# Designs tried in a protein design run: designed miniproteins, single chains, continued (5). Part 39

Each design is a single chain, and the fold is of that chain. pLDDT is the mean over its residues in the fold that is shown.

## One batch from the design tools (miniprotein)

Design m17335
Fold by ESMFold2-Fast:
Structure m17335 (fold): chain A 70 residues (1-70)
Amino acid sequence: SLAARLEELKKYIAQGDETLKKLRALRERRKQALKERDLETLAKVLQEIAHLPEDEARKRAEELLKKAYE
């Protein structure tokens, strides 16, 4: 029915808004972690953004810090 499709569309839009808010928060957290040279926080943010395992996220965080400060 049209009403059911409308309800599903509203849920989809709400999920999109939630995702954008999370991405903005992750972007700010990543920026702050880079400024503070906080490897642990940066690795956690990369795990959430790219769905990486912990070891891979730590390696990428180390590389980003080297690139930013070397």
Scores: mean pLDDT 79

Design m17336
Fold by ESMFold2-Fast:
Structure m17336 (fold): chain A 75 residues (1-75)
Amino acid sequence: MKEKLQAVIALLEEWLAREKDPARQTALQFMKGLAESGLASKDEKERQGIAASVLRLARRMLPPEQAERLEALLS
């Protein structure tokens, strides 16, 4: 899970650099913060829970294509 969260953070940073919509920028920043907290965790179950939370937010707030890409990374 740790390597997957690192990949998610990198992808979220890339999307943040290109995102023009303020609501999506806020969502991406929040998801990045969650992923970073997961990466800092020493508990694998906590990392899995955080990954699930990031994916839930992505499905709700991001375009389907971006949400599907995060799901593929976290699967």
Scores: mean pLDDT 82

Design m17337
Fold by ESMFold2-Fast:
Structure m17337 (fold): chain A 67 residues (1-67)
Amino acid sequence: GLEDNKALAAHGAAHVAIEKARAAGGEVLDVEVTLVDDEHAVAKATTSKGTVEGEMTVEEALERMKK
């Protein structure tokens, strides 16, 4: 359903943000996920070395899962 698709996009955005944060060598202190709309999520990971963002659309997340 719509809520399941939103959750999928949110999880994908958070995953991208966390991976970017760890690649930058920062300790992950907080992750905030925002649904921009029903098909798009953005996550901000706050680290000891700054903030990084991850992004995922429902369409991209569903396409990746079908592989």
Scores: mean pLDDT 77

Design m17338
Fold by ESMFold2-Fast:
Structure m17338 (fold): chain A 80 residues (1-80)
Amino acid sequence: PRPVRVTAPSSAAAGATITVTWEGEEPPVRLRVSDSNGNVVYEADVTQPSLDVQLPSSAGDYGVLVQSRTSSGATTVTVY
């Protein structure tokens, strides 16, 4: 099986709302956004292949992880 492919903007402004999409896995999935220190700043269970996520007001690199029962995928968004 292929890993989950996560698509998000590579950069965004602090506090902006971004659309995260994924493919290669059927819902439900768990979406987690973590800061560069590994602290979880946002977490949601999602039954759709996309979710609008409001980014934190703090600049930095944020990891976006999408996990299913059988697979996972990740990407990084730089907040400036």
Scores: mean pLDDT 80

Design m17339
Fold by ESMFold2-Fast:
Structure m17339 (fold): chain A 66 residues (1-66)
Amino acid sequence: SLEEYLEKIRSLIPPEAEAAFEELEEAVRNRDLEAFQRAGTRLVLAADTPELREALTALSRLLKSE
């Protein structure tokens, strides 16, 4: 679910990325793919891991399927 992937992403980022994560949550809520990409890029800049990239990709696909 969208919620499970958001919680996973939160667990993978440092506290200083919390503002970018909040923007990602808002983008998901609004189904705003452009805002999602901007927030996702900011999260990757803060904590670039394969796990974060996989979670962002999966969440993006779920957003598009709704």
Scores: mean pLDDT 83

Design m17340
Fold by ESMFold2-Fast:
Structure m17340 (fold): chain A 80 residues (1-80)
Amino acid sequence: STPLSVPGALDATVREVTGPDGTRFLVVTVTMPVSTPEEEAIKRALEAARRSLDRPFEVREITVVRTPETLTVTVVARVL
């Protein structure tokens, strides 16, 4: 995983994955303080995905996980 600079994030990483059929996926994980609005956290994760690729992508999945201290957004996008 490659570290990403995301404003306000406690941690942010990107990982590229290639499936057995050659399909390429981008996985962006952004961890924010739990006080961060979910919409804002998702927006920052999508902006990080856009900055990580010079190519169009299709969002396949967005997962949000909360703990008492953090909100983690994971975006899985297919590279077009």
Scores: mean pLDDT 84

Design m17341
Fold by ESMFold2-Fast:
Structure m17341 (fold): chain A 71 residues (1-71)
Amino acid sequence: DIAEKVRELALAGDYEGARELLFANLNDKEKKELLAELQRELIRELLARGELSEEEAAALLARIDAAMAAW
């Protein structure tokens, strides 16, 4: 799955590789879905590291879900 590979590269810090796959292989809907998922994963990572509270993480995730539903 190209979206999964792009996500893995971005989370590993390989932004150049992630950008190349994103530009070459994903349509606009897939790009939006991937960006939303990357934001959710970042929020979960920050929560796991203690940089966000559970309440802050839940609020940010709900905001992403609302934004995606509005598209």
Scores: mean pLDDT 72

Design m17342
Fold by ESMFold2-Fast:
Structure m17342 (fold): chain A 98 residues (1-98)
Amino acid sequence: MSLRERAEELLKRFNKIVLEVARLIDKQDVQKGIRLLLRTMAISGEILVWLRAGDEAKVEEMIARLEATIERLQRALEEKDTEGAFALIEEFEAWVLA
């Protein structure tokens, strides 16, 4: 599997988990759920730019951070900790957009 293929697979998994978190948040606060989805779109856009640029070192660092973020998000989702999940996504977004 290429580095790009692995990154794309992880990004798809991340987006699926974020959608599940957004569904839980949306039941409590529609605006918060919408903001979460917009953050996910911004993250995906920047990652696609890195993948197209062929920056292997950046992509490898992103893969490691994304795997850790996915694991933490899965735990937050299982605990129904929507605030913790939102904070994790914001932390990852801040790193991606820096």
Scores: mean pLDDT 78

Design m17343
Fold by ESMFold2-Fast:
Structure m17343 (fold): chain A 90 residues (1-90)
Amino acid sequence: ALSDIEAVKEKALSKFPEELKKDIEELEKLRKEIIEKLENKEVVEEETVRRTLELELEIRAKVYKASEEELAAARAKIPGLVDELINYTK
């Protein structure tokens, strides 16, 4: 479910670089600005929308990289697990 995906993302972000958290806070700020202008029936600047989309893409790229680091850490444990399995089958 969407809420489950969001919870996993938040948990992952809590363990990953502070810079990523700051970028997300900036994205939330921009989204809030757009929402406030729309609620007031004001014109949203094209630059604000474009910047929001660019930042969202940057955050996605950073999340992907952070996931690669977590996967790399998990992969580093594989040789030990393989050795344990081989010793178990002897």
Scores: mean pLDDT 64

Design m17344
Fold by ESMFold2-Fast:
Structure m17344 (fold): chain A 81 residues (1-81)
Amino acid sequence: MAEKGKKYYDEGKYSEAARYFIQAAVEALERGDFEKAREYANMAIDAAIKAGDKQHVLEAAAILERLGYTEEAKKAREIAK
């Protein structure tokens, strides 16, 4: 998932990249890899912002909030609004 996200990001396909980074963040969270989950969630936010994809920004911000990074999640939601 993360490798696919990077591939689409490098190709300028930011909406697709955001979707794959969100999937990678969820999978990392499910296996207890909170550092990778945070990293992938932030990569998804960056890609979603570049795509103008407010829905994916909010989905990735929700992952950050679940990880306890409430201020990072708030900042991402402000950019999406």
Scores: mean pLDDT 85

Design m17345
Fold by ESMFold2-Fast:
Structure m17345 (fold): chain A 87 residues (1-87)
Amino acid sequence: MKEIYEKMKKLVKEMLEISRRDAQLRAELAANKDDPEKVKQILDELFDLGVETVKKAVDMVVLAREMGKHDQVRELSKKLEEEIKKE
């Protein structure tokens, strides 16, 4: 559980860093919207960043589901153990 939590925390930090880069690129896009070459470069970078964001989001969802599954299995196991110990 703790290992999965630490992995999720790392992914969240990476996604936040990507989001900050996205915000910076969008601000730069707004500042340079009259320069078509600069706009193209920024849009290409934003697209690549978007793809990376989706990849990280998928990894995070997978880890969240595994964490949820473990919690459900633990709760069920504890309840069954309590039932068996009750005479």
Scores: mean pLDDT 73

Design m17346
Fold by ESMFold2-Fast:
Structure m17346 (fold): chain A 80 residues (1-80)
Amino acid sequence: DLKELAERLAKLALEDLEKAMEEMRKLGESLSPEEQKEILTLTHELLYGASAEEIRKIAAGDPEYEALAAEIRERVLALL
């Protein structure tokens, strides 16, 4: 289920972006290009289009990104 994978990756990215990147890389070895694109699109939507740099700042607790972090966490947790 690509949606379940995207939700898992989005949650992981908020806690440990590098680990999420590693997991995505491993999935890329077994997924088709179409499946990879779908997961990336779904994950990006769950993260409100936040960049990797923004996600790293959120994970680090940067006050400038506190409002964005709250919105993303609320959306991701609502999928539980």
Scores: mean pLDDT 70

Design m17347
Fold by ESMFold2-Fast:
Order: structure tokens, then C-alpha cells, then sequence
Structure m17347 (fold): chain A 100 residues (1-100)
């Protein structure tokens, strides 16, 4: 099975840049990465971007941070397990807080 962890969250000043990093481990062939953000005050996840498993990195880089970039970020990974079946795993949310 594939396990996905995220790092790079925390509190950052407005105008800075941050890279949310992934670590995927375990057994399986990764096919797709999808980044989502849960907006503050909402349980809705907004699509941010997609990379296929042939990409060298699934990291999400945010530049010129604004207070409205604050929220919880998620990575969904689609992979083929050792049994040949397609599976999807979603990371634990990583919180980003942007301050003035």
C-alpha cells in the first residue's frame, strides 16, 4: 500500500513563498497526484492542480502568499497496487496560515 505524508505547512508572513512537499512510501505504481485546498469556513475542497506519476515532483509551490491562501491543503494520490488494482489515498490535511 502507498502512504502519503505532507510537510512545509505552518505560519508564514504575507508576501513570502512556501513549498508543500510530499513523501510517498510503500509499494505501488503512482499514476496521478491531485492537490486540493479546503477553504476557511467551508468543508468544500477546491481543485488546485494535477500531476501524473511520470512527474519528478508533486510538490505545490505557492508564491507571494496572501492571507486568503490560508487553509488546509490535501494531496490525493491514485496508484496501482501490487495486486494490479487501482487505488486512491488522500493525505492528512496540512495547515497553512498566512499573517500580515
Amino acid sequence: DVTVTLSGGGTYPEGSSVTLNIQASGSGTIKKFVWYKQLEGSDEKVFLGKKFGNETSASLTLTNLKVEDSGTYYLQVTYVGADGSEKTVTSEGIKLTVVK
Scores: mean pLDDT 75

Design m17348
Fold by ESMFold2-Fast:
Parts: sequence; C-alpha cells; structure tokens
Structure m17348 (fold): chain A 69 residues (1-69)
Amino acid sequence: SLEEEAVELLLQGKTDEAVELLKTLSEEQQRRVLERVEKENPDLARAVRAMLEGKGEEEQRRLVREKLA
C-alpha cells in the first residue's frame, strides 16, 4: 500500500521522497503513517510532521539540533 511505502521510505532515510508521497495521501492516511513511524522512531515522526505543516528547512534543522531520543 502507499501507506506502507511511505513508512519504508521514512525508515530508509528517504525523507524528501516520503514527504512528497505523503502529500498525495489523505489526512487519515497521513495520520496512520505517522502513528506507525512514531512507534519505531518518535523523533523522525516529529520531523516529518514539521515538514508536512509547510515549515522550512530551518524547522527541520532545529529539530535535528534537539537531541533525538
């Protein structure tokens, strides 16, 4: 499924590609993907939420500077 593909891309570190795929999904599907990613890597899920909210690279850089759990 597209949801599984998005999760795999994020876990492989292909964040930009995964975010573009997520933008084609419904809000319900995006929530399911983020919930699954959060169970595996909560800090990655936080970064992806910032990207989906239309925040710039500056926000991503701030999240990276925070110690990832």
Scores: mean pLDDT 74

Design m17349
Fold by ESMFold2-Fast:
Structure m17349 (fold): chain A 110 residues (1-110)
Amino acid sequence: DEELLKQLEEALKNKDYQKGLDIILNDPNASDELKALAEAAKDDENAQMALIYLYLARLYIRLEKYEEAIEYARKAEEYAKQIEDEKLKLELETEIGVVLLEAATKKVTK
């Protein structure tokens, strides 16, 4: 997970959003729903950034770094608000809400 996190952060730094999506699509721990969102995001840079930040938040949850997970999920929200496709926007905002709730719950139940 730490190596996967580093690869995703590098993709964001280089603005290589296609590489970020490919990492998500090829991760066996990514849900089918998340992989479907990656396919839907291929033509929208705001959706790509929202999904990559969402996936970083999920990786930080797996590493038990809940404060970082909340921070990256909030960044995903900022990009999701800029998505033009209302259906894709609602689907991503829903997944971001689920991740925020999980991270916040796990932070207080340590």
Scores: mean pLDDT 81

Design m17350
Fold by ESMFold2-Fast:
Structure m17350 (fold): chain A 66 residues (1-66)
Amino acid sequence: SLEAQRRREARREQDLAEFTRQPDTLEVEVDPSVTLPPERREELLRVIRGMRENGGVLTGVPVVLS
């Protein structure tokens, strides 16, 4: 249903916002002007993969971060 889709989208946006608020271990400050290097993107993808392996609902999340 549309309601279920909206809830899933909201959840995905929440998760992405949370990842953005928690920068990788190499960067202590959140700077929107800074382009994430491959190393930092890998850290975020590791977290997302962990969620997927735990039966997470964010299939294709790596594409969303692209």
Scores: mean pLDDT 53

Design m17351
Fold by ESMFold2-Fast:
Structure m17351 (fold): chain A 60 residues (1-60)
Amino acid sequence: MATPEAYRILLRAIKQGKTKLTDEEIEELVRAGVPRETIEKAGGDLGKLSEIFAEELKKA
């Protein structure tokens, strides 16, 4: 699920030039309401997660 908090965490990492999430950032996203399965399916890749979040935000 794309929560506003999860979206902010993702944008912060992208602005810092990261391409993959750290273990701590993965746990932050899980606590913000993103299913762990979704993050693991994307392999922690910020590009893939951004695509998933963009699709959810278009419908929210």
Scores: mean pLDDT 72

Design m17352
Fold by ESMFold2-Fast:
Structure m17352 (fold): chain A 87 residues (1-87)
Amino acid sequence: SAEVRELVSKAVGLVIRGIGALLDGDDREAAEDFARAARLYLEVGRRTRSLEDYRLAIRYARRAAALGHPEGPALEAEAERLLAEVE
């Protein structure tokens, strides 16, 4: 749907910004951008029921957690739980 495409576009934009922040040495901004991207991919996954979208949520939640984002581990756990429920 158009709404799903808009959510994916926003998530991709946040990933690009997060990578840019890492290149600039701003780990805190990168952690925030990756956590926001993970939340958007999690929402996309709920709407699409796609394994790939949940895997993207896990990937960026892990990156956020590795950079010290407090919500990172919880986002990863939620995405893994939802991934396990997809048929």
Scores: mean pLDDT 90

Design m17353
Fold by ESMFold2-Fast:
Structure m17353 (fold): chain A 75 residues (1-75)
Amino acid sequence: MTALELLEKQAREEAEKAGLSEEQKERVVKKSVEAYRREMAKLDEAKTPVEQVKQAVNAVSSSREAGKEAIEEAL
């Protein structure tokens, strides 16, 4: 199971808790996924395991921030 799948589930749950419609929840998930994908795209050359972990952590943080922003925009 990928970190992306967990981020998608978490973004959907936060949007649900915020009282968003089904369409708005889908947009929140899409924004979170896109932010994660964009950051992970920067990690394609062979780097040290430590650098790869740091980039993955940054990608997760960016995904969560994008999700929160999308929820606020939808409210």
Scores: mean pLDDT 77

Design m17354
Fold by ESMFold2-Fast:
Structure m17354 (fold): chain A 64 residues (1-64)
Amino acid sequence: MVSREQKMKAAYDVADLLVARAKSIDEAPAVVQQAGDYSKQLGLSDEEVQEIEAYTAAKLAEKF
């Protein structure tokens, strides 16, 4: 079974990739949703999904 730590790492890695591929801040809601949806697919908790979504939003704000 994949550990929680491995799932969180995969979710953060995907969030970083999605942020890197974003072309404008106008894409931010879609990018945050994509990161959240991937985290849900991994079976992360609602709190962990919110953590990934908040991280993704912060990284998008930092990039733009």
Scores: mean pLDDT 83

Design m17355
Fold by ESMFold2-Fast:
Structure m17355 (fold): chain A 111 residues (1-111)
Amino acid sequence: MVRTATGTGAPVTGEEDKKVVATVVLPLAAAAEDTTVTVTIEADLEGSEKAVATGWVSGSAPVSKEVEAKNKKVTLTVTIEGVAAGARAAASLTAYGKTKITSLTATLTLR
């Protein structure tokens, strides 16, 4: 059976020439039977058309991608295989300049 958890980041507003980061820590840990973790990151941006979305699973290297907002929305899916029992996931969105991250939702799927 597929196990799913969702987390939401608070709205964050940046100042000129400063880095803005919104972060979601996902509450669900991988079980021994879970071999794959998928993190889907969805965010809304105001002010910037580019952001760096990062997905992390404990014990694995972070996966970061520069993403372009389409209609002020950003989506990234990160899949990590060979996940150890007890592994946890987090997601972040980083933007630069006078940018507001108006929403950040990350959905974790364990399989």
Scores: mean pLDDT 68

Design m17356
Fold by ESMFold2-Fast:
Structure m17356 (fold): chain A 64 residues (1-64)
Amino acid sequence: TDLGKILEIAGEIRREIKKEKGLAPNEFLSEEELEEVIRRAAERAEKEYGEDPEKARQIVLGAS
């Protein structure tokens, strides 16, 4: 489903941010870093799948 694709994107972005910050895969993200995950995931979902950015943001936030 589109939900699954959006969550997969969010997971990839979360891993990318953790790598950029030098965090382990099981480290918790700060609130600022989590907001960055939501923002990047929504932008990527819009660009790759034509998803509504607001809907994508709500899906990623709701899964947190």
Scores: mean pLDDT 73

Design m17357
Fold by ESMFold2-Fast:
Structure m17357 (fold): chain A 67 residues (1-67)
Amino acid sequence: MKKVRVVRVDVTATRSADGKVIDVEAVLHLSDGSEIKLKATLHSDAEAEAYAEELKSLLGKDVEVPA
């Protein structure tokens, strides 16, 4: 396995048309030029903010990827 650093985290939150759910999409940009794409559906602003903060906390962390 190769260690790569998370160099950028982009997080987008989109509320559903009925306002009941929030789709959070994230792209983790890695130091080797690869990307990890994540998506979650959440039910409150507080849950969406907590999830986004957890994802943003990965900025500057090393992750192991297949070489």
Scores: mean pLDDT 79

Design m17358
Fold by ESMFold2-Fast:
Structure m17358 (fold): chain A 66 residues (1-66)
Amino acid sequence: SEVLFSGAQVRAELEAILGRPLDDADIRRIAELAGLSPATVRAILAGERRASLATAQRLADAARAL
């Protein structure tokens, strides 16, 4: 079974890493570093799709690199 994360869970983790709320510039930079489109990251954060563990880890690693 694949572990999936909600947009709220992904947002909370990214905001915890950054120590502040996400803005549009953060979303663009995280998407670029994670190798995803900004539209895909926004869809995950909006709850339009859930993130796999691999995708959630890529997003967290990108946030840590900021």
Scores: mean pLDDT 86

Design m17359
Fold by ESMFold2-Fast:
Structure m17359 (fold): chain A 74 residues (1-74)
Amino acid sequence: SAAEKRGQQLVERARELAELAGRYALEDEEKGQEYLRKLQQLIEENPSVRSQMIEVGNKQMEELAKRYQELLEK
């Protein structure tokens, strides 16, 4: 259905925003924060797929945070 496709597009957009936020975290702090704000807004505006968006976004951010921590420990 159209609603199901919309939901999938929103989840994919959340993943893209989380990836962009992580990518720019060290290269451009302002840009990284901008993508984080967009991700938070998307999650807040779309309660029907909020849980799935949070799960996908959190997983991306956790993987990036783990890699950065490993780098900083060296």
Scores: mean pLDDT 77

Design m17360
Fold by ESMFold2-Fast:
Structure m17360 (fold): chain A 76 residues (1-76)
Amino acid sequence: ELEEQIKKELEEAEKAVKEGKFPEYEEGEVLSSAGVPMVVESFENKLGVKIPVAYPVGDEAHKAEVEAQVALLQKA
C-alpha cells in the first residue's frame, strides 16, 4: 500500500537524519543535479507530513503539477 511505503521511507529517512547521514533540506534551497539548478519546496501530504520536493528552477508547470497531485491526495 502506498501509505505504508511512504511511512517506511519517512521512518528510514528520519533514522538516517538522527544518525547524521542525511542533510536537512531547507525550503528555497537551490541544489545542482547533473548541471540543472533545482529548488526545494515542502509539500504537506494527506498524512500531515511535510515532504521536501526538488524541481527545476523556473519550471512553473512542474510545480503546478506537483501541487495538483498533492491536492488530489488530500481529497482522496
Scores: mean pLDDT 55

Design m17361
Fold by ESMFold2-Fast:
Structure m17361 (fold): chain A 91 residues (1-91)
Amino acid sequence: MEEALKEAAEHLRKAYAAGAAGDDAAALAHLRKALEALKKAGMEEAAEYALKALDAYEAGDLKKAEEYEKKALEALEEQKDLMEKFFEAAK
């Protein structure tokens, strides 16, 4: 799970950065890899946003795609933060 979460976060960040830079091809490629990693990690909310971002890119709605990429990353970071806080409290 940790490896899948790491892959998901890395690809989501790269997708967001590529999209912000106007590199739609790189953003799309990283979104597809992020979606696979998110599904493998069981991150349903983040995976739904990643899929919506992918759909928006394919529809040519770049602004909506960037919005969903950001939401996917936020959902992943929120769950990761909760898990890290849980493990810190268990020490």
Scores: mean pLDDT 75

Design m17362
Fold by ESMFold2-Fast:
Structure m17362 (fold): chain A 103 residues (1-103)
Amino acid sequence: SHMEEIKKKIEELLPKVEERFRERADSLTFADLIAEIEKVDPKLAKLFRGRLIEYWKKAGEGDEITLGEFYLAALVTIELAKEGYPVDEETFDLALEIVRKKL
């Protein structure tokens, strides 16, 4: 199924994304994240900007999602888009679930 293919691709991309995140964890901002999405797909960036602001606030408030988990899920979603996979809010939610199970 489409979701099983996306899940497998997220799992394949996650180690590489985690390595890149470690290299810049201290300097990665929300603005940097949005700029990376805009470089890949400006239409997706507009959609995600509103949603990511809400998730970023929840992470910063110490809710169920940590800032690290949020950034890793977002970066994996961006990498999927860069490789030409269709991405949406459900893709981000799946990425977040996978990140949280492995961290």
Scores: mean pLDDT 74

Design m17363
Fold by ESMFold2-Fast:
Structure m17363 (fold): chain A 68 residues (1-68)
Amino acid sequence: SENKRAMIEKLYQAGQNSIKNGEFDAAQTNLDNLQRLADEAKKAGDDDLAALAQQYVQQIQQQLQQAQ
């Protein structure tokens, strides 16, 4: 659980940094990885972790749409 949470947080930070740097392909990759982790957390019944990852996915998606 702790390791998955740390990975989700790192992917979120990496996604934000990629957007700030105009690296939209890298940001998309981080978003795809966050979506995968959200799905895995949901399947495992870790609702709190799934909700966190989904929140980060939505934030990165919104930032990508605004920055494009």
Scores: mean pLDDT 85

Design m17364
Fold by ESMFold2-Fast:
Structure m17364 (fold): chain A 70 residues (1-70)
Amino acid sequence: TLSPAAQALVDEALAAAEPYIRAGDWVAAMQALNEAMAKVDAAIADPLQRLNARLEALLRAHDLYQAAQA
């Protein structure tokens, strides 16, 4: 389970990718997400929390992309 602080950083990273997700451009969305995740990596000291935050962001971005295509 992610800490509230880690969850907030994931939400912020997803917000950065959202315009590309809504446009259906998964490649651009992943690029924006990866750039935003640099902040997450810097802010989270626990390697497992860091990994979980990245996984959560990628899974949620993919789910949003799938929904945008429907």
Scores: mean pLDDT 78

Design m17365
Fold by ESMFold2-Fast:
Order: C-alpha cells, then sequence, then structure tokens
Structure m17365 (fold): chain A 78 residues (1-78)
C-alpha cells in the first residue's frame, strides 16, 4: 500500500539523518523499521522501492558511516 511505501521512505530518511549525526543506534532502529515496512509490500513493489532507496543511502552516507550503520543493524538483530 502507499502507506507502507511512505513509511519505508520516511524511516530510511531518518536512518540516514541519524547516521549523518553519528547516532548509529537510532539510525539502525529506523533502518529496521524501513525494512519492516518493505516486508508489508508485494514482492515486486518491495524490490522496486529497494532499488530506488539504495542510491539515497549511498549518496547520503560515507563508506565509513554505512559500515557503522550496518554494524549497528547487525547488533540490533543479534
Amino acid sequence: SDKHREEARKHLEEAVKYAQQGDYKKAAEHYLKAEDALSQLPLDEAVALTRELTPVVEAGLSAEQRTQLNQAVLELEA
């Protein structure tokens, strides 16, 4: 639904903003909320939105910030 697409975008934008501020814990929490919203979409829509959102993360974050975010996400999912 449009609501889940909007939720995924908003949470990913928040994840990028928190990661830019060095708050990787909050960034990871929002990243996982974005993943949860994506899981509520039909597979084809989830794949299409993931392809759209991946460049947003890559443009918004340095390689170091992406590494820190990925580590924080793994720690929350442990």
Scores: mean pLDDT 84

Design m17366
Fold by ESMFold2-Fast:
Structure m17366 (fold): chain A 80 residues (1-80)
Amino acid sequence: MIESVEGAVRFLLDQADIPEEVQEKLVERLRKIVEEALETGDIEKALKEIRELLKELGIPEGVGNAIETIVELDLKYLQA
């Protein structure tokens, strides 16, 4: 995951008052999902896993949608 994308995700989580422990879990798991997507080329699977992760960690839908969009754009940029 690009450092700037990680920074944007952390900024959104901080603005939503998400606890630091939850932010760290989300970012760590997002890195793993992104790494797998880059290895397999399966962006659709990655987006599904991201949606499930956001729901599992109780991230508000609006914040989750913003995070999903940022990560999707990052993945598409890196595969172009």
Scores: mean pLDDT 80

Design m17367
Fold by ESMFold2-Fast:
Structure m17367 (fold): chain A 82 residues (1-82)
Amino acid sequence: MLTYKITVEILKDGKLVAKLEYTLPEDASQEEGDKIIAEIEAAIKAVAKPGEVVTLKISVTVYDSNGNKVAEYTQEIEVTVP
């Protein structure tokens, strides 16, 4: 069974303002995913005002059942606060 370690770094004006860390099993539910999205949105709203832009740096590391790293990837996205 795979385990996903997810790190979300929130940057404003090039500075790290928040960091969120999650550990999810391969069979994580949609409800668990929705909760993570809601927590990320709440963190963004805590550090930025409507109309401001923040950068999310998302890093995912995938581990097998023996704790070996099998994959790693990073994605950056810009979010405009509604």
Scores: mean pLDDT 81

Design m17368
Fold by ESMFold2-Fast:
Structure m17368 (fold): chain A 75 residues (1-75)
Amino acid sequence: SSEIEEFLKELGRRVQALVEELRAAGASEEEIIRAALELIVKFTKEEAEKNPNNEEFKLLYEGAEKMREAVLAKL
């Protein structure tokens, strides 16, 4: 849906801004990855909670959590 497309574009912008700020501050690649994943999970969770009857946002949040767990397990 257009709502999910708009949400994903905004999320992408926020992740990019966070990555740029952390790199400028001298953060390690691991710290940047951890922070970006935490931001993604937080935003997708908040959006899912605002739209409890929309399964697409719920699946997006569940996917974000699984991605965070999988990536962190390899760090």
Scores: mean pLDDT 88

Design m17369
Fold by ESMFold2-Fast:
Structure m17369 (fold): chain A 95 residues (1-95)
Amino acid sequence: SEEAKEKLLQMAEGIAQAVIDMVEKGYPKEEIIEAFERGVKALLEQAERDGLSPETIQKLKELFEKGIEKLRNAKTPEEYKKAVDEFLEEVKKLL
């Protein structure tokens, strides 16, 4: 449903904002990645509860793995922001 998609998008936006906030506050990379992993797992569980297709769930898992890799490789606040902005845009396209 459109309402379910809107809630999933709000969750994705919350994940992106949490990463940005942690970077701005100087959190260690390991904690930032852990927070992102927890957020994307919660989003995936909600998407499965909302009855998204197995194909969409698989694509979400691939986007999550790609997001984690980009965060692992990020060295500056700008690179972290780019990684979560790209993640958010890809989630919006998929939903």
Scores: mean pLDDT 88

